# Ledger of designs, part 1: designed miniproteins, single chains, continued (5)

Scores and structures below are computed, not measured.

Each design is a single chain, and the fold is of that chain. pLDDT is the mean over its residues in the fold that is shown.

## One batch from the design tools (miniprotein)

Design m16001
Fold by ESMFold2-Fast:
Structure m16001 (fold): chain A 90 residues (1-90)
Amino acid sequence: SKAEEYFKEAIRLLEEAIAGLEQGKPRDEVLKLVGEATNYAIMGMTLANVPKEKRREVVELFIQAARSKDYEEMKKYLRELIAKLKELLE
């Protein structure tokens, strides 16, 4: 479905963001990838009619990742996001 395509693109962008952090890319470049992933995740959740509680959980993880100033903390939230989006594909 189109929702699955959006979730897969969000996951791809989040994996690229993690790779960018590991490569020492600037925070702004990583945040651009996270921002693009956020848009795809929101579009996918809207199309899939994801319950409000689960949607809030995913959105909060994006906020926590974007607010993280620590490399390891940001990676932690990005990995949690990937896991949550994979659950939405099941």
Scores: mean pLDDT 88

Design m16002
Fold by ESMFold2-Fast:
Structure m16002 (fold): chain A 74 residues (1-74)
Amino acid sequence: EPSWIELVRQGLELKKRGDELEAQGNLKEAAELYRQSAELYRKAAELSPDAEEYDALAKEAEERAKQLEAQVAA
């Protein structure tokens, strides 16, 4: 069976890469990684007994991506 723990780990890795790109000013690429991280967290939430925690992490990543997308568009 797919491990929700593995999905969370992958999501965290993508978020870290997004954080690094954001720090470098690569806002568009950072937003893309945050979006990918959010998708992994949402899949983890579907499989996990702690769905609310991973849905919250997904929402946080989606909001950050949205903020960066707005900055790039401005």
Scores: mean pLDDT 83

Design m16003
Fold by ESMFold2-Fast:
Structure m16003 (fold): chain A 62 residues (1-62)
Amino acid sequence: STYDEIAKEAEKLGYPTVAALARIPGVASMMIRTAQFVYKVPPPQTAEEAAKLMVRLEKDWG
């Protein structure tokens, strides 16, 4: 699934907590939408871009 791909990209970035969050139904989509609102960025087009947004949100606001 797309969320498993996002979780794997978060693991590659060294953020296992973000990877665990990405695997919870609805959490990845909520975090990505929140990051888009906070950072004024367009929707991510790849799992890597989505993982980077989730990681950024966790670092700045987690």
Scores: mean pLDDT 85

Design m16004
Fold by ESMFold2-Fast:
Structure m16004 (fold): chain A 87 residues (1-87)
Amino acid sequence: KKKEIEEAAREATERLLELAERAPAPASEDLRAAAELVGEVPKASEREQASLLTAAGILAAALSAEGADEAAREAAEAVSELAKALE
Protein backbone atom coordinates (compact mmCIF):
# COMPACT_ATOMS: atom_id res chain seq x y z
CA LYS A 1 0.00 0.00 0.00
CA LYS A 2 2.97 2.41 0.48
CA LYS A 3 3.46 2.71 -3.31
CA GLU A 4 -0.29 3.32 -3.78
CA ILE A 5 -0.16 6.18 -1.26
CA GLU A 6 2.99 7.61 -2.89
CA GLU A 7 1.40 7.50 -6.37
CA ALA A 8 -1.91 8.97 -5.15
CA ALA A 9 -0.11 11.79 -3.32
CA ARG A 10 2.02 12.53 -6.41
CA GLU A 11 -1.09 12.65 -8.65
CA ALA A 12 -2.96 14.88 -6.18
CA THR A 13 0.06 17.19 -5.84
CA GLU A 14 0.40 17.46 -9.64
CA ARG A 15 -3.33 18.23 -10.06
CA LEU A 16 -3.23 20.94 -7.38
CA LEU A 17 -0.11 22.53 -8.90
CA GLU A 18 -1.72 22.50 -12.38
CA LEU A 19 -4.76 24.27 -10.91
CA ALA A 20 -2.45 26.80 -9.21
CA GLU A 21 -0.80 27.62 -12.57
CA ARG A 22 -4.21 28.56 -14.02
CA ALA A 23 -5.74 30.27 -10.96
CA PRO A 24 -5.35 33.94 -9.97
CA ALA A 25 -4.12 34.93 -6.52
CA PRO A 26 -5.08 34.32 -3.75
CA ALA A 27 -6.51 30.96 -5.00
CA SER A 28 -3.14 30.04 -6.58
CA GLU A 29 -1.42 30.47 -3.18
CA ASP A 30 -3.98 28.27 -1.38
CA LEU A 31 -3.67 25.61 -4.10
CA ARG A 32 0.12 25.56 -3.68
CA ALA A 33 -0.28 25.29 0.10
CA ALA A 34 -2.72 22.37 -0.37
CA ALA A 35 -0.21 20.69 -2.72
CA GLU A 36 2.53 20.96 -0.05
CA LEU A 37 0.25 19.38 2.58
CA VAL A 38 -0.75 16.56 0.20
CA GLY A 39 2.91 15.95 -0.74
CA GLU A 40 3.75 15.33 2.95
CA VAL A 41 1.14 12.53 3.28
CA PRO A 42 3.41 9.61 2.17
CA LYS A 43 6.05 10.65 4.76
CA ALA A 44 3.59 11.19 7.63
CA SER A 45 2.29 8.86 10.35
CA GLU A 46 -1.31 7.60 10.01
CA ARG A 47 -2.60 10.25 12.43
CA GLU A 48 -0.63 13.00 10.70
CA GLN A 49 -1.98 11.84 7.30
CA ALA A 50 -5.55 12.47 8.50
CA SER A 51 -4.60 15.96 9.76
CA LEU A 52 -2.84 16.84 6.49
CA LEU A 53 -5.87 15.75 4.43
CA THR A 54 -8.21 17.74 6.68
CA ALA A 55 -6.04 20.87 6.30
CA ALA A 56 -5.85 20.42 2.51
CA GLY A 57 -9.64 19.99 2.39
CA ILE A 58 -10.14 23.24 4.32
CA LEU A 59 -7.90 25.08 1.84
CA ALA A 60 -9.87 23.59 -1.08
CA ALA A 61 -13.15 24.74 0.52
CA ALA A 62 -11.70 28.26 1.00
CA LEU A 63 -11.24 28.53 -2.79
CA SER A 64 -15.04 28.78 -3.21
CA ALA A 65 -15.13 31.82 -0.90
CA GLU A 66 -12.36 33.35 -3.06
CA GLY A 67 -14.53 32.99 -6.19
CA ALA A 68 -12.62 29.98 -7.58
CA ASP A 69 -15.55 27.52 -7.52
CA GLU A 70 -14.22 25.34 -10.37
CA ALA A 71 -10.75 25.12 -8.77
CA ALA A 72 -12.38 24.37 -5.39
CA ARG A 73 -14.31 21.45 -6.90
CA GLU A 74 -11.25 19.99 -8.67
CA ALA A 75 -9.02 20.50 -5.61
CA ALA A 76 -11.58 18.77 -3.35
CA GLU A 77 -11.71 15.87 -5.84
CA ALA A 78 -7.90 15.51 -5.81
CA VAL A 79 -7.83 15.47 -1.98
CA SER A 80 -10.72 12.94 -1.94
CA GLU A 81 -8.88 10.57 -4.33
CA LEU A 82 -5.83 10.62 -2.05
CA ALA A 83 -8.05 10.00 1.02
CA LYS A 84 -9.48 6.88 -0.71
CA ALA A 85 -5.92 5.56 -1.21
CA LEU A 86 -5.39 5.86 2.58
CA GLU A 87 -8.39 3.56 3.34
Scores: mean pLDDT 78

Design m16005
Fold by ESMFold2-Fast:
Structure m16005 (fold): chain A 89 residues (1-89)
Amino acid sequence: SERLERLIERAREIAERTERATAEGVALAAADPLKAARIRGYGADAHTYAQLAIGAAEQGDLETAEEYLREAERYGRKVEELLAEVRAA
């Protein structure tokens, strides 16, 4: 299914983008261990949901894959928000 393949591609892009944002955010928050831990936690959640979305899509479960993709996007946004905060500090 072209729709499932495109979903897998989007999930991979979200995972890669969030991994880069998490690494940058953690490095910038080096003096704030609690903020660094929060960034790592949200980054890990985004990655987990992206992988779950890929797994569901590979099994043909589009509805479950789209739900996991939404969660990956939600946690990815939390990382981007914290990254913006540490960049402004």
Scores: mean pLDDT 91

Design m16006
Fold by ESMFold2-Fast:
Structure m16006 (fold): chain A 73 residues (1-73)
Amino acid sequence: MARSEKERRLRRIVAEVLGIPEEEITEDSNIFDLGGNESTLVELARRIKEEFGKEISLEELQKHPTVRELAEL
């Protein structure tokens, strides 16, 4: 339950940060393939900290660029 809920919230955050519809984002969507760049990764890290209280680095986002991978961090 908690993990599936986290994945749902992460999809919403990614959609808002990248400016694309949430329904176009799946658990296997790669942030870079969706048009993510350094600026969007910085904003994504900030939003994840606000929503989940978890700090992740730009390097961690580069190593784990899918919603599924981020939900496991």
Scores: mean pLDDT 78

Design m16007
Fold by ESMFold2-Fast:
Structure m16007 (fold): chain A 81 residues (1-81)
Amino acid sequence: MEFKPEDLPPVLAELVRLLREYFGLPETITPEQFAEMVRAARDPENPDLLKPEFARFAREHLGIEKDTLTLDELLQALAEK
């Protein structure tokens, strides 16, 4: 079974697109791949925070100037673009 970004809420679909570009995944991903991407993107010490590489990506591409970034902040910034 494949999981398309358009099957998700708009802000989550944008996050999936970001993750696909960062990890080089196809436009349609399986639920397993999606769950693994979300798990891998979160800071293991605090699930609300993204790993530093994602915060850095958001700073470079979305103009968010923070060294740590919550998932909610990333989704909000993606919704603006």
Scores: mean pLDDT 62

Design m16008
Fold by ESMFold2-Fast:
Structure m16008 (fold): chain A 70 residues (1-70)
Amino acid sequence: SMEQQIATLKKEIQSLKEQIKEFKKKLKEYEKKGTPEDLRKAAIYQSVIGILNAAVDFLEERIKKLEQEL
C-alpha cells in the first residue's frame, strides 16, 4: 500500500540520518587533529555526507509526493 511505501521510506531516511550523524562526528574528529592526512580524510567524509544528504532529500521529496496523493 501507499502507507507501507511511506513507512519504508521513512525508515530508510532514519537510517541515512543516523549514518550522517556518525560521519559528521568522524569529520569533526579529523578536523580537530588537523594534520594534512587527517584533513584529507575529513574532506572524504564531507563528500560522503553531501551524497547522503542528497539521498535524504530525494527520499523526502518522494514521501511528499506520495502524501499529496493520499
Scores: mean pLDDT 89

Design m16009
Fold by ESMFold2-Fast:
Structure m16009 (fold): chain A 95 residues (1-95)
Amino acid sequence: DLEKLKELLSKALEELVSTKDTEKRLKIIEELEKEIKKLMEKSGVSEEVKQKIFELIEELRKNPNASTDEKTLLMVEILELFEEELKRKEEEKKR
């Protein structure tokens, strides 16, 4: 699932960089949010971590014309939160 998230974020960033149309950028962000939501539901991510990730996606939506660097930083934060949650769940399985 972590690799799938990396692919989703990388593809979304490429699409966002390839367009200057704010409406197209917002649609890319909406599609990314839907895919991340599906991935989090499949992975059994906690509601607290889901909320934090959605807050980062909302930050991206509020600033669809932000610099590539700023968008990359938000996507890295999303990836880090998801990776940390997966590690936490794996540790719980090991007990």
Scores: mean pLDDT 80

Design m16010
Fold by ESMFold2-Fast:
Structure m16010 (fold): chain A 80 residues (1-80)
Amino acid sequence: MPSVDEVIERFREIEEKAQEELEEMKASKEEILEVNKVLHEGLEKMEQLIENKAPNEEILKVVEETEKKVKEILKRIKEK
């Protein structure tokens, strides 16, 4: 089971990777805002679970769901 620190690090890696891919694709401001909205919603959910001392499995699930949503948006942008 990953520690809470490892889960937080994983979220940061997802965020950094998403920003890099948006820059490489020369995404529009609107597309960047869409990805950032998903990342912000994921971060808020993760922070609420950490505050409530939820199991690391539940926190990791939120991170994985956020990564999936971000990848779906990035794929759509790339297909333009």
Scores: mean pLDDT 81

Design m16011
Fold by ESMFold2-Fast:
Structure m16011 (fold): chain A 61 residues (1-61)
Amino acid sequence: MDAELEALVRRALRERGLPESALPRVFAFALGWVKAFGITSRAGLERVVDLAVDAYEIDLR
């Protein structure tokens, strides 16, 4: 697994203010999508992280 990619995803999630209890779950979603779609750009990674955070927030409603 690409440790640099994992670190970037975790950092992007923390910067969005996710609670520590939610980080492992949302991280799994975001990393899965990055790998499935073959995301290679920072912009693409940010979009996938935004989608994962939005999905998590909808589940809280």
Scores: mean pLDDT 75

Design m16012
Fold by ESMFold2-Fast:
Structure m16012 (fold): chain A 55 residues (1-55)
Amino acid sequence: SAALEALRARAAEAEAAGDHGAAAWLRQVIDTHANDPAAARTALEAAEAFLRRHG
């Protein structure tokens, strides 16, 4: 999904910038919640809202 792709791009950007904490958190959201179809949508919407607030 576009939200998942944006999360992956932001995680890579954070890692490149040296923000390993943000990168690790974003990857954990992707890996944990994307494997649960019921939880994945809610987690992706929350993460997308986070990304909009932070650029």
Scores: mean pLDDT 71

Design m16013
Fold by ESMFold2-Fast:
Structure m16013 (fold): chain A 89 residues (1-89)
Amino acid sequence: MFKAPEEAARLAREGARLAVKASKGEKIPLGIAAALRAIGGLATVTFTGDFRRGAEDVRGGAESARKSGSEEGARLLEEAARLLEEAAR
């Protein structure tokens, strides 16, 4: 299996956790969407080696996290996506 940089994986997991934790009521689906996109991006890297697609999935998670009310979660997911893009070389 391919490996994401450990720091990118840690930031993606923490960003996902914060997005879910911050989301309440009507925004719970947005927090879940952020977590699924972040985890999906890491899975894309692990199973396909497509770091660019993985980064795009994680960045989509950041957008969902921001809409869920987790600006901190969104920031961590944006940094994770940046690190995945750097690893795409």
Scores: mean pLDDT 83

Design m16014
Fold by ESMFold2-Fast:
Structure m16014 (fold): chain A 104 residues (1-104)
Amino acid sequence: LSDEQILNRAKLELLSTLSMARIYLYMKIKENKDDPEKVKEYEELLDEIDKFSAKIDAAKTLDQLLAQMDALIAFFAKASKTYPELQPFLDALQALRAEVEALR
């Protein structure tokens, strides 16, 4: 596979995973609407995911994408310690990161 093909495929998978995480966080905001501190925590996670989505979409090289994936994995690793229900997203991101390295 060319670097461009790996980049384009990885971007699609990564943005798909982040879309699922956003849906999950919107559900959590709705479920916790009577707890302003929990709503704020989930909104802060959502804002950070939106920032990562923009950076991922803007990546023009595989190296730029891999740097954003590493930062995103670190973010979800930290978040999953407080919100264990985020672990499946961390697992999916780590699996995709390993797949991208194997294709280089």
Scores: mean pLDDT 88

Design m16015
Fold by ESMFold2-Fast:
Structure m16015 (fold): chain A 65 residues (1-65)
Amino acid sequence: MRPNPGAVWAATMLRIMAGESESVAEIAERLGQSRATVYKRIAAFEAKGQVVYDREKDTVSGALP
C-alpha cells in the first residue's frame, strides 16, 4: 500500500535538513512515485532554496544554513 506522500516528504525533508543526503531512487521508492515526479518536486524545493540537487550523484541534500 502506498504511504502518505505528504508524510514521506516531511520525513525526507527533516532528514535532509539534519545533514543527510537522500538518493532520488530511495525517495521515489518511499513515495511509490516515478523518478520524474520526484525530480519535479526536488526542482520546486530547490527553487525555494530548501534543497540542493547533485546531478552527478543523483542525490538531494539540504541547502547550507
Scores: mean pLDDT 72

Design m16016
Fold by ESMFold2-Fast:
Structure m16016 (fold): chain A 81 residues (1-81)
Amino acid sequence: EEELLKLLSSPDPETRKKAALQLGANSSSEKAIKALVEVAENDPDPEVREAATLALLRIYMREPEKAKEALERAIKASRRK
């Protein structure tokens, strides 16, 4: 998990996108959810933001109460487009 969290800060958008998707598949920690929300709201690359939102949806499907607020924030950020 720590390695994937570090990869979310990679200068390469493809690496950040893959890290977000892997966190969504393999983690449900509060730390991972918080990091994914920050990426979904603030990443300069729209594909990376979409990957973070999908990752939050994946976590929500496993643990809805834990990820509901985070997923709502990510979706709200995407509506500004």
Scores: mean pLDDT 79

Design m16017
Fold by ESMFold2-Fast:
Structure m16017 (fold): chain A 76 residues (1-76)
Amino acid sequence: MVDYSDPASVLAEARRLAEGKSAEELWELARRLIQEHRLTPEEVIAGVERLGGGSLEAPEGEIRLIAAALLQVGTR
């Protein structure tokens, strides 16, 4: 079971979800999570800030965006 309230756990889960996916597929997954859970841009930014420092280059940037969305949903 993934602890969606823990930054390290959601980042690890996002990396598992990213296995075998292109950067475009990861972006689409992040976009769907944000839209389906009605996350605001401010909530997404807060999620990224909670994850801490890291690369914004593909595919890590997309992975971190997925993790940020999962983290914000898990802490609602």
Scores: mean pLDDT 77

Design m16018
Fold by ESMFold2-Fast:
Structure m16018 (fold): chain A 92 residues (1-92)
Amino acid sequence: SMSRAATIAIGAELLRYLASHADDPERAAALAEELSGVRMSPEEVVEAAREAERLAEEEATEEARELAREFVARLEAGVPSIEAFKAVQERL
């Protein structure tokens, strides 16, 4: 089952990825909507990423952060979100 540490790590890495695509806000917004059902503004994504990273530094394990990076790397490679999540789900 997904631990609190894994949830925090995935949230932080996902928001970091979305914030890094602020120059392509349509792609960032579409991915955010696909994953959460909610569309966020670029400014909201940047602020959320900042807060999530602070929490991850305090609460997430390095193992959880490595799994989160693997998940987001699959998204960056064009793997559909559900398929990318399934690839790491059992190790969370």
Scores: mean pLDDT 73

Design m16019
Fold by ESMFold2-Fast:
Structure m16019 (fold): chain A 66 residues (1-66)
Amino acid sequence: GEAEVRRAITSVSDESGYVDVDKAAEAVEKATGVPKSKVKEAMKPYEKDGKAPVRDAVEAVSKLVG
């Protein structure tokens, strides 16, 4: 659930509170089995220069996984 998504995204986040969308999608796929392509689509609205805020990424992906 959300805890697994949060753990996966946080494990690949940087110190600024942002995460690389590609790395986040790979980590979530490994943790939850949700396809990387779907995870990237969920983060798309929050993406700037290949990165998204960790908070927004966790919320969007948790809605997809739940």
Scores: mean pLDDT 82

Design m16020
Fold by ESMFold2-Fast:
Structure m16020 (fold): chain A 83 residues (1-83)
Amino acid sequence: MPTAAEVREYLDESEAYLKKAASVISDEKQMDVTILGFRLLALRTEADLVERNPTLSEEEKQARLTEILAEVDELRAELDKIV
């Protein structure tokens, strides 16, 4: 079961991967990578809100963190198609 710390670590790894990809891709693909960067920032914000929400049960937090990880996986798969 993912913890908030594991989600943050995976977000940090994904951001590093995106920055590396941005440095090696063609100019034509830079906009696509920029859009993925905004999506990653949105996912980081959602993870922080989930962790800090006192009205969510542990089960609800776990479900939302799992959804965020799945969205990060999808984002990384999209980045792999661009690179």
Scores: mean pLDDT 81

Design m16021
Fold by ESMFold2-Fast:
Structure m16021 (fold): chain A 100 residues (1-100)
Amino acid sequence: KVKLLEEAAKLVEKALEYIKKGPEYLEEAREYARKAAELLGKVDKSLATEARAIEGLVERAIRLHERGDEEGAKRTLELAAEQAEKLYKKVKEKAEELKS
């Protein structure tokens, strides 16, 4: 369980990194969020649901960017970044709890 949580944390961190890089990198952000959700689904369904919510926000930002709604895309990415930062902390915390 701990190794899967540590790997998922790295994937969430990568998703956050690509979200912060902006709209041109959203496909990478979506892929990392999807992979994190898959790993988290093996150990914690609640954390997996949070990762899928981030994936959905990134997908929404892609659609807004494609439509030329740059303000909507930016607001959606800000929310996705906040959710990814919170999820990263929760996944790291759960990994430490399982070590103790």
Scores: mean pLDDT 85

Design m16022
Fold by ESMFold2-Fast:
Structure m16022 (fold): chain A 77 residues (1-77)
Amino acid sequence: DEKEQIENTKKEAAKVLREVAEMTGSEKLKQELIEATKRSNDELLAFLELVFTELSKDPRLAKAAQKLEEAIEKLRE
């Protein structure tokens, strides 16, 4: 089911962002992530695209950025 695939992709994206927040120690990022996941798919997608841009600037986060990009592509479907 397409809806279930979208929900699973949102959970995977949230997991990646939680891992990033833990690595960076950012409580603010954790709170923003929780709020974003409660909003519409479009708002979550926009938030994830902004986070991906920021993660791409840090080589230490390249693997997390790649996983997030994959999740974003699935949400765009």
Scores: mean pLDDT 69

Design m16023
Fold by ESMFold2-Fast:
Structure m16023 (fold): chain A 80 residues (1-80)
Amino acid sequence: VSPEEAYQGALANARGLARFAARNREEALAAAEEWLKLDPEVGEQLRAMAEAQSDAALDSVATQLADRGFQAWLKEQQAA
């Protein structure tokens, strides 16, 4: 798997989550509160998606998630 393919995968996944949160905002907010207890970073990102006031704000959070996912993938490659 190339780094370019890994980044594109992370971006697609993040945009999928953003669309899910926008479609299911009440459920996304409830999930965010539960995730804040387990992983505060994930919980904060889900809350930001659910509370996004515009498509631009939603895309901004999705891009942050994609960057985080790509960085996690790079660490896993180095840890192997």
Scores: mean pLDDT 74

Design m16024
Fold by ESMFold2-Fast:
Structure m16024 (fold): chain A 57 residues (1-57)
Amino acid sequence: MRLKVTSQFADGTKQTTVVEVHADGAATRILSVSEPEKAEPLPEEIKYVVSTVEELP
């Protein structure tokens, strides 16, 4: 399956990584990593990063 991981950092940057996980669980492949882009700043209680994981079709 393919997973899209979107990470927002405390400095207000956002980066997206797409990974492929094989059905046997034995291997993970990084398919793409985006360049960092400007995003909304994180709430003050979050000091490092928030990551959202989405399954791709």
Scores: mean pLDDT 71

Design m16025
Fold by ESMFold2-Fast:
Formats: C-alpha cells, structure tokens, sequence
Structure m16025 (fold): chain A 64 residues (1-64)
C-alpha cells in the first residue's frame, strides 16, 4: 500500500468507495499516510473499522 504512488491510491479509492467516504479517507492519507489513515478511520467506530478493513483489502487487490 505505502509503495504505490499517491495518485493511483486516490483513483482506486474513488472508484470503489462512495464519494464522501473516498474523499474523507484521501484527506487522512494525504496528512498521515495510508496505514495511519486506515488506523485513524478504524478508531472512529465499528462502521468506520469495517470501511477501513474493506478499503485496505480493495487497495491490496487493485494495486498489489
């Protein structure tokens, strides 16, 4: 995940997540990096933890 260019990560997230969730996660990634952004999203509650887990899997599948 961290090895992928940031622009490819942003594009993948916008393709597979809804617009609101994608933009929020992209903002966190730009500030904190991919792993820290996913961790921060997961800490917001069980629904956010599920989204963080799904986003991590989707990024691995599309960019790995």
Amino acid sequence: LESAPLEEIKRALREVLDEETAERLIELIERHGVFNALALLALEGPESAALASRAAKLLDERLG
Scores: mean pLDDT 73

Design m16026
Fold by ESMFold2-Fast:
Structure m16026 (fold): chain A 93 residues (1-93)
Amino acid sequence: SEEQLERDIVAALLYIVSAILKLEASRTTDPEKAENLRKLSELYDKAAQAVDEGNLDEAIKLLKQAHELARKAGFEDVARIIEQLLKEVEKLK
């Protein structure tokens, strides 16, 4: 169905961003930045799984946690991406 395809695309985007965050965590010499990027990637992986399973309320909750962490860590670009992803997940409801 169209709804299934839309969920698959959004979940794939969340997994791609998670992979990028893991790569950046491995490249940084800042241990605090690395830890925050790893925590963000875990939240993205969990949100992607929730989207794929159709648990959109859980995905929104996880992305809101990711947004708070990104803002607190000063990852302004990541926070903006999360805001857009939240809108995309909310459209799936």
Scores: mean pLDDT 87

Design m16027
Fold by ESMFold2-Fast:
Structure m16027 (fold): chain A 77 residues (1-77)
Amino acid sequence: SMQKTIELAQRIEEEKDETTALAILKILQDMLAAGRSQQEAAEQLYPELERLKREGRVPEVAAEAREQMEAAAAALA
């Protein structure tokens, strides 16, 4: 649904928690790397985030994203 894509974009813009934002980026990156379309990723992103929250894995996923960012920054320095 086009409305769900707009709602997702708004929810991402409203995210102010850095740990949750990093986890969102990592989930999206992994979904796209697995060959999912942008629409499929948009529909599955927040359900996956809620699953990770229930499993207590959001900090773990956020840490992986942070390490990838730091490695990329180091490679450019």
Scores: mean pLDDT 74

Design m16028
Fold by ESMFold2-Fast:
Structure m16028 (fold): chain A 63 residues (1-63)
Amino acid sequence: GTVADADRLMQQGIQMIDQGRYDDGMDQFNQAEDIYIQQYGPNDIRTSDIGTQIMKGSIEKIT
């Protein structure tokens, strides 16, 4: 996918989390993270930012 695809997945993930659809939102974030890793590498801040969103979604689901 492209960065634009990853950005779209991230926005959809945020919307799903806001709707309480944590599993669906995390799935979107995981797909976006894979694209960011491929485009920017695992150590880029953009890849780290999506990783933070995944972690936040996981915490919100279990707490």
Scores: mean pLDDT 74

Design m16029
Fold by ESMFold2-Fast:
Structure m16029 (fold): chain A 58 residues (1-58)
Amino acid sequence: SHEASARTALALIKAGNEGVLQLLEKDLGVDGAELRRLVEEGRDAEAFELILAAIQAA
């Protein structure tokens, strides 16, 4: 599901997987700087919603 994909992507980004962040930027047009900032600030719910919205819009 889109929700499962978004959860997996967020978990990988939180684990330091830079490749997932770059894929979201390049393939889905996510603002990677904003996504990184949300994760670094512990704003996991907002980071999840940002990823989910991008996946659903693709």
Scores: mean pLDDT 86

Design m16030
Fold by ESMFold2-Fast:
Structure m16030 (fold): chain A 109 residues (1-109)
Amino acid sequence: LEEKLLETFGEEYRELIEEVLAFAREHGLSPEATLALAAARIYLHSLENGKPLDENEFIEKVRELAKELGLDVSKVLTMLSDLIITALSQPEPLSDEEFFALALEIARE
């Protein structure tokens, strides 16, 4: 998963990907939840850095990764959508701690 995420999104996201994978291991998240969380974090970070990823291209990359990894594409995309929509609907940007707490709640649904 880590290598595929780095190949897909780039080395600039290494620290962020490693953080998500460490969190997923600690909390026993599914592979689908792990991919959705990593992808959501990458997308939100791209918005914060003023270099937004193209939404359609981003979604297609996540879909192809889920297929390549043999994951449930619909579950990945549903969790990804829930994470991004919820984060962007907040009156203020979520802190890292708040984002990971949200991700854990969505992954448990």
Scores: mean pLDDT 79

Design m16031
Fold by ESMFold2-Fast:
Structure m16031 (fold): chain A 62 residues (1-62)
Amino acid sequence: MKLELEELGKKLLEEEEERLSRAYGEAGDAFRSGPEEAEKAAEKVREAVEELAETKKKIEEL
């Protein structure tokens, strides 16, 4: 059971990392496009970072 939970947690971290990488890419483009797009991209990056941190914390508690 613990090994299966660790494997599930690893998959969740991989998905969150992919989301974060995509958000960083979009933020890079948005910073050159204008302030409105930069703000939206920054919010997505912040959300992805917080979700990744929460997921890591939950896995550590498992």
Scores: mean pLDDT 73

Design m16032
Fold by ESMFold2-Fast:
Structure m16032 (fold): chain A 72 residues (1-72)
Amino acid sequence: SNLEIAEKDLERAEELLEEIPSLSEFMQLVALSVVGGSAYVVQRMAEKYNDKELLARAEEVLKRADELREQL
């Protein structure tokens, strides 16, 4: 299902987000762009299908990505 695919994409984004602090500065910027893009798409799908838990997870990933970007 579309939601199952979105959940898997978010899981990968969450995993990448945790790895970001250990990456080089250039790779941190690349990874933040990938994480932000993936989480945004998942957020839009969660809104469309009224999946409140998936929406909250996507919003948390976007928030953490923004916080990390501000520290670069």
Scores: mean pLDDT 86

Design m16033
Fold by ESMFold2-Fast:
Structure m16033 (fold): chain A 85 residues (1-85)
Amino acid sequence: MKEKEASLVVAANLHIAAGDYEGAIATTIELAKISENPVEVVKWVAEKLIEQGRKEEALRLLDAVSPYLTPEQKAEVEKLKKEIE
């Protein structure tokens, strides 16, 4: 799974750089499902979206990934969501 994780990280970065925020969200959800630290990955992508002025897309990512997280990870994502809102 490590090669697939690295590939998805590159793909998420490329989607963000290309302005394909929908692709970045979809790729980050897939990455979160296989990552050993899904909260760190989600925070990293959300921060990059915010830096590009894509606050609404960042919030959509946090909502979309929530079903794939543990209760503890969901609490961390909710805290990040409040900081963005």
Scores: mean pLDDT 80

Design m16034
Fold by ESMFold2-Fast:
Structure m16034 (fold): chain A 92 residues (1-92)
Amino acid sequence: GLEEVRRLFERMAENADAPEEVRAEVRAELQDFIENHPLVRRIVELIRLVSRDDDPEAEAELLEIIKRVFNPTPRELEEMEREAAGEPLPPA
């Protein structure tokens, strides 16, 4: 699942200073992965609908899929946001 996407992003970061041709190949690999994985493809399609049409139904469906797949609690989301910001998690 998402582990392969993360590995592709890591590869993109490692090749940030690489020629445009190499960077384009890595982006093509990511795009192929998205197209070959139905859940990831659906998420990308919903993101496009939200960004293009400001579709509230598509946004609601995207959030519902994320909740179902990852089942994040509000606490887990807050902890993830803090980790992304580089803040230490509270003890216990």
Scores: mean pLDDT 63

Design m16035
Fold by ESMFold2-Fast:
Structure m16035 (fold): chain A 85 residues (1-85)
Amino acid sequence: TAEEIIADLEKLIEEIKAGKLSLEEAKERLAEILERAARYFEENGSPEAAEGARQGIEDLKNVKSLEGALSVAEAVLDALKEFSK
């Protein structure tokens, strides 16, 4: 559900902030959540939320730091909260 995707993304953001994940682990988990979000919101009539998730997937390809991963995660979270209504 939308709430589950948002909760998973919020949890990942907190784990990154707490220093619990390597860059590779953060990128892998974020990619999984973003792909799930893009599919879910496309199928459930939230094209702006789906677009936010797809943009995050593209941005993630160029991420070289945990700060970069965090920035992508936070930007997508904001988009999902704004447009998943």
Scores: mean pLDDT 82

Design m16036
Fold by ESMFold2-Fast:
Structure m16036 (fold): chain A 100 residues (1-100)
Amino acid sequence: ALFAEPKPLSEETKKLKEEALKELERAKKLIEELYKVLEEKGKLTPEEVARLAGRMIYVIGLEIDVEIAARRGDAEELEKVLEEAKKVVEEVEKELEEAK
């Protein structure tokens, strides 16, 4: 029989989606904290505003990639997005430590 409805997400795909979204949420919070620290220290130049805005746009793009990969049931793509999200978190954490 043919079903018109999409199949439920596998447990693996569901966990990868949840982990990726948690890392991306952490990245957004770290970018917002970095913006505030730079503003408080008078280091928030127009160039830094553009750079941090670019990082935020990139994170939003990764959130879209998570939704697409999850809807496709693509665990490999979700793993790639999760690793990229972790990399963004690490990079922003290092910048935040340097800025403090």
Scores: mean pLDDT 84

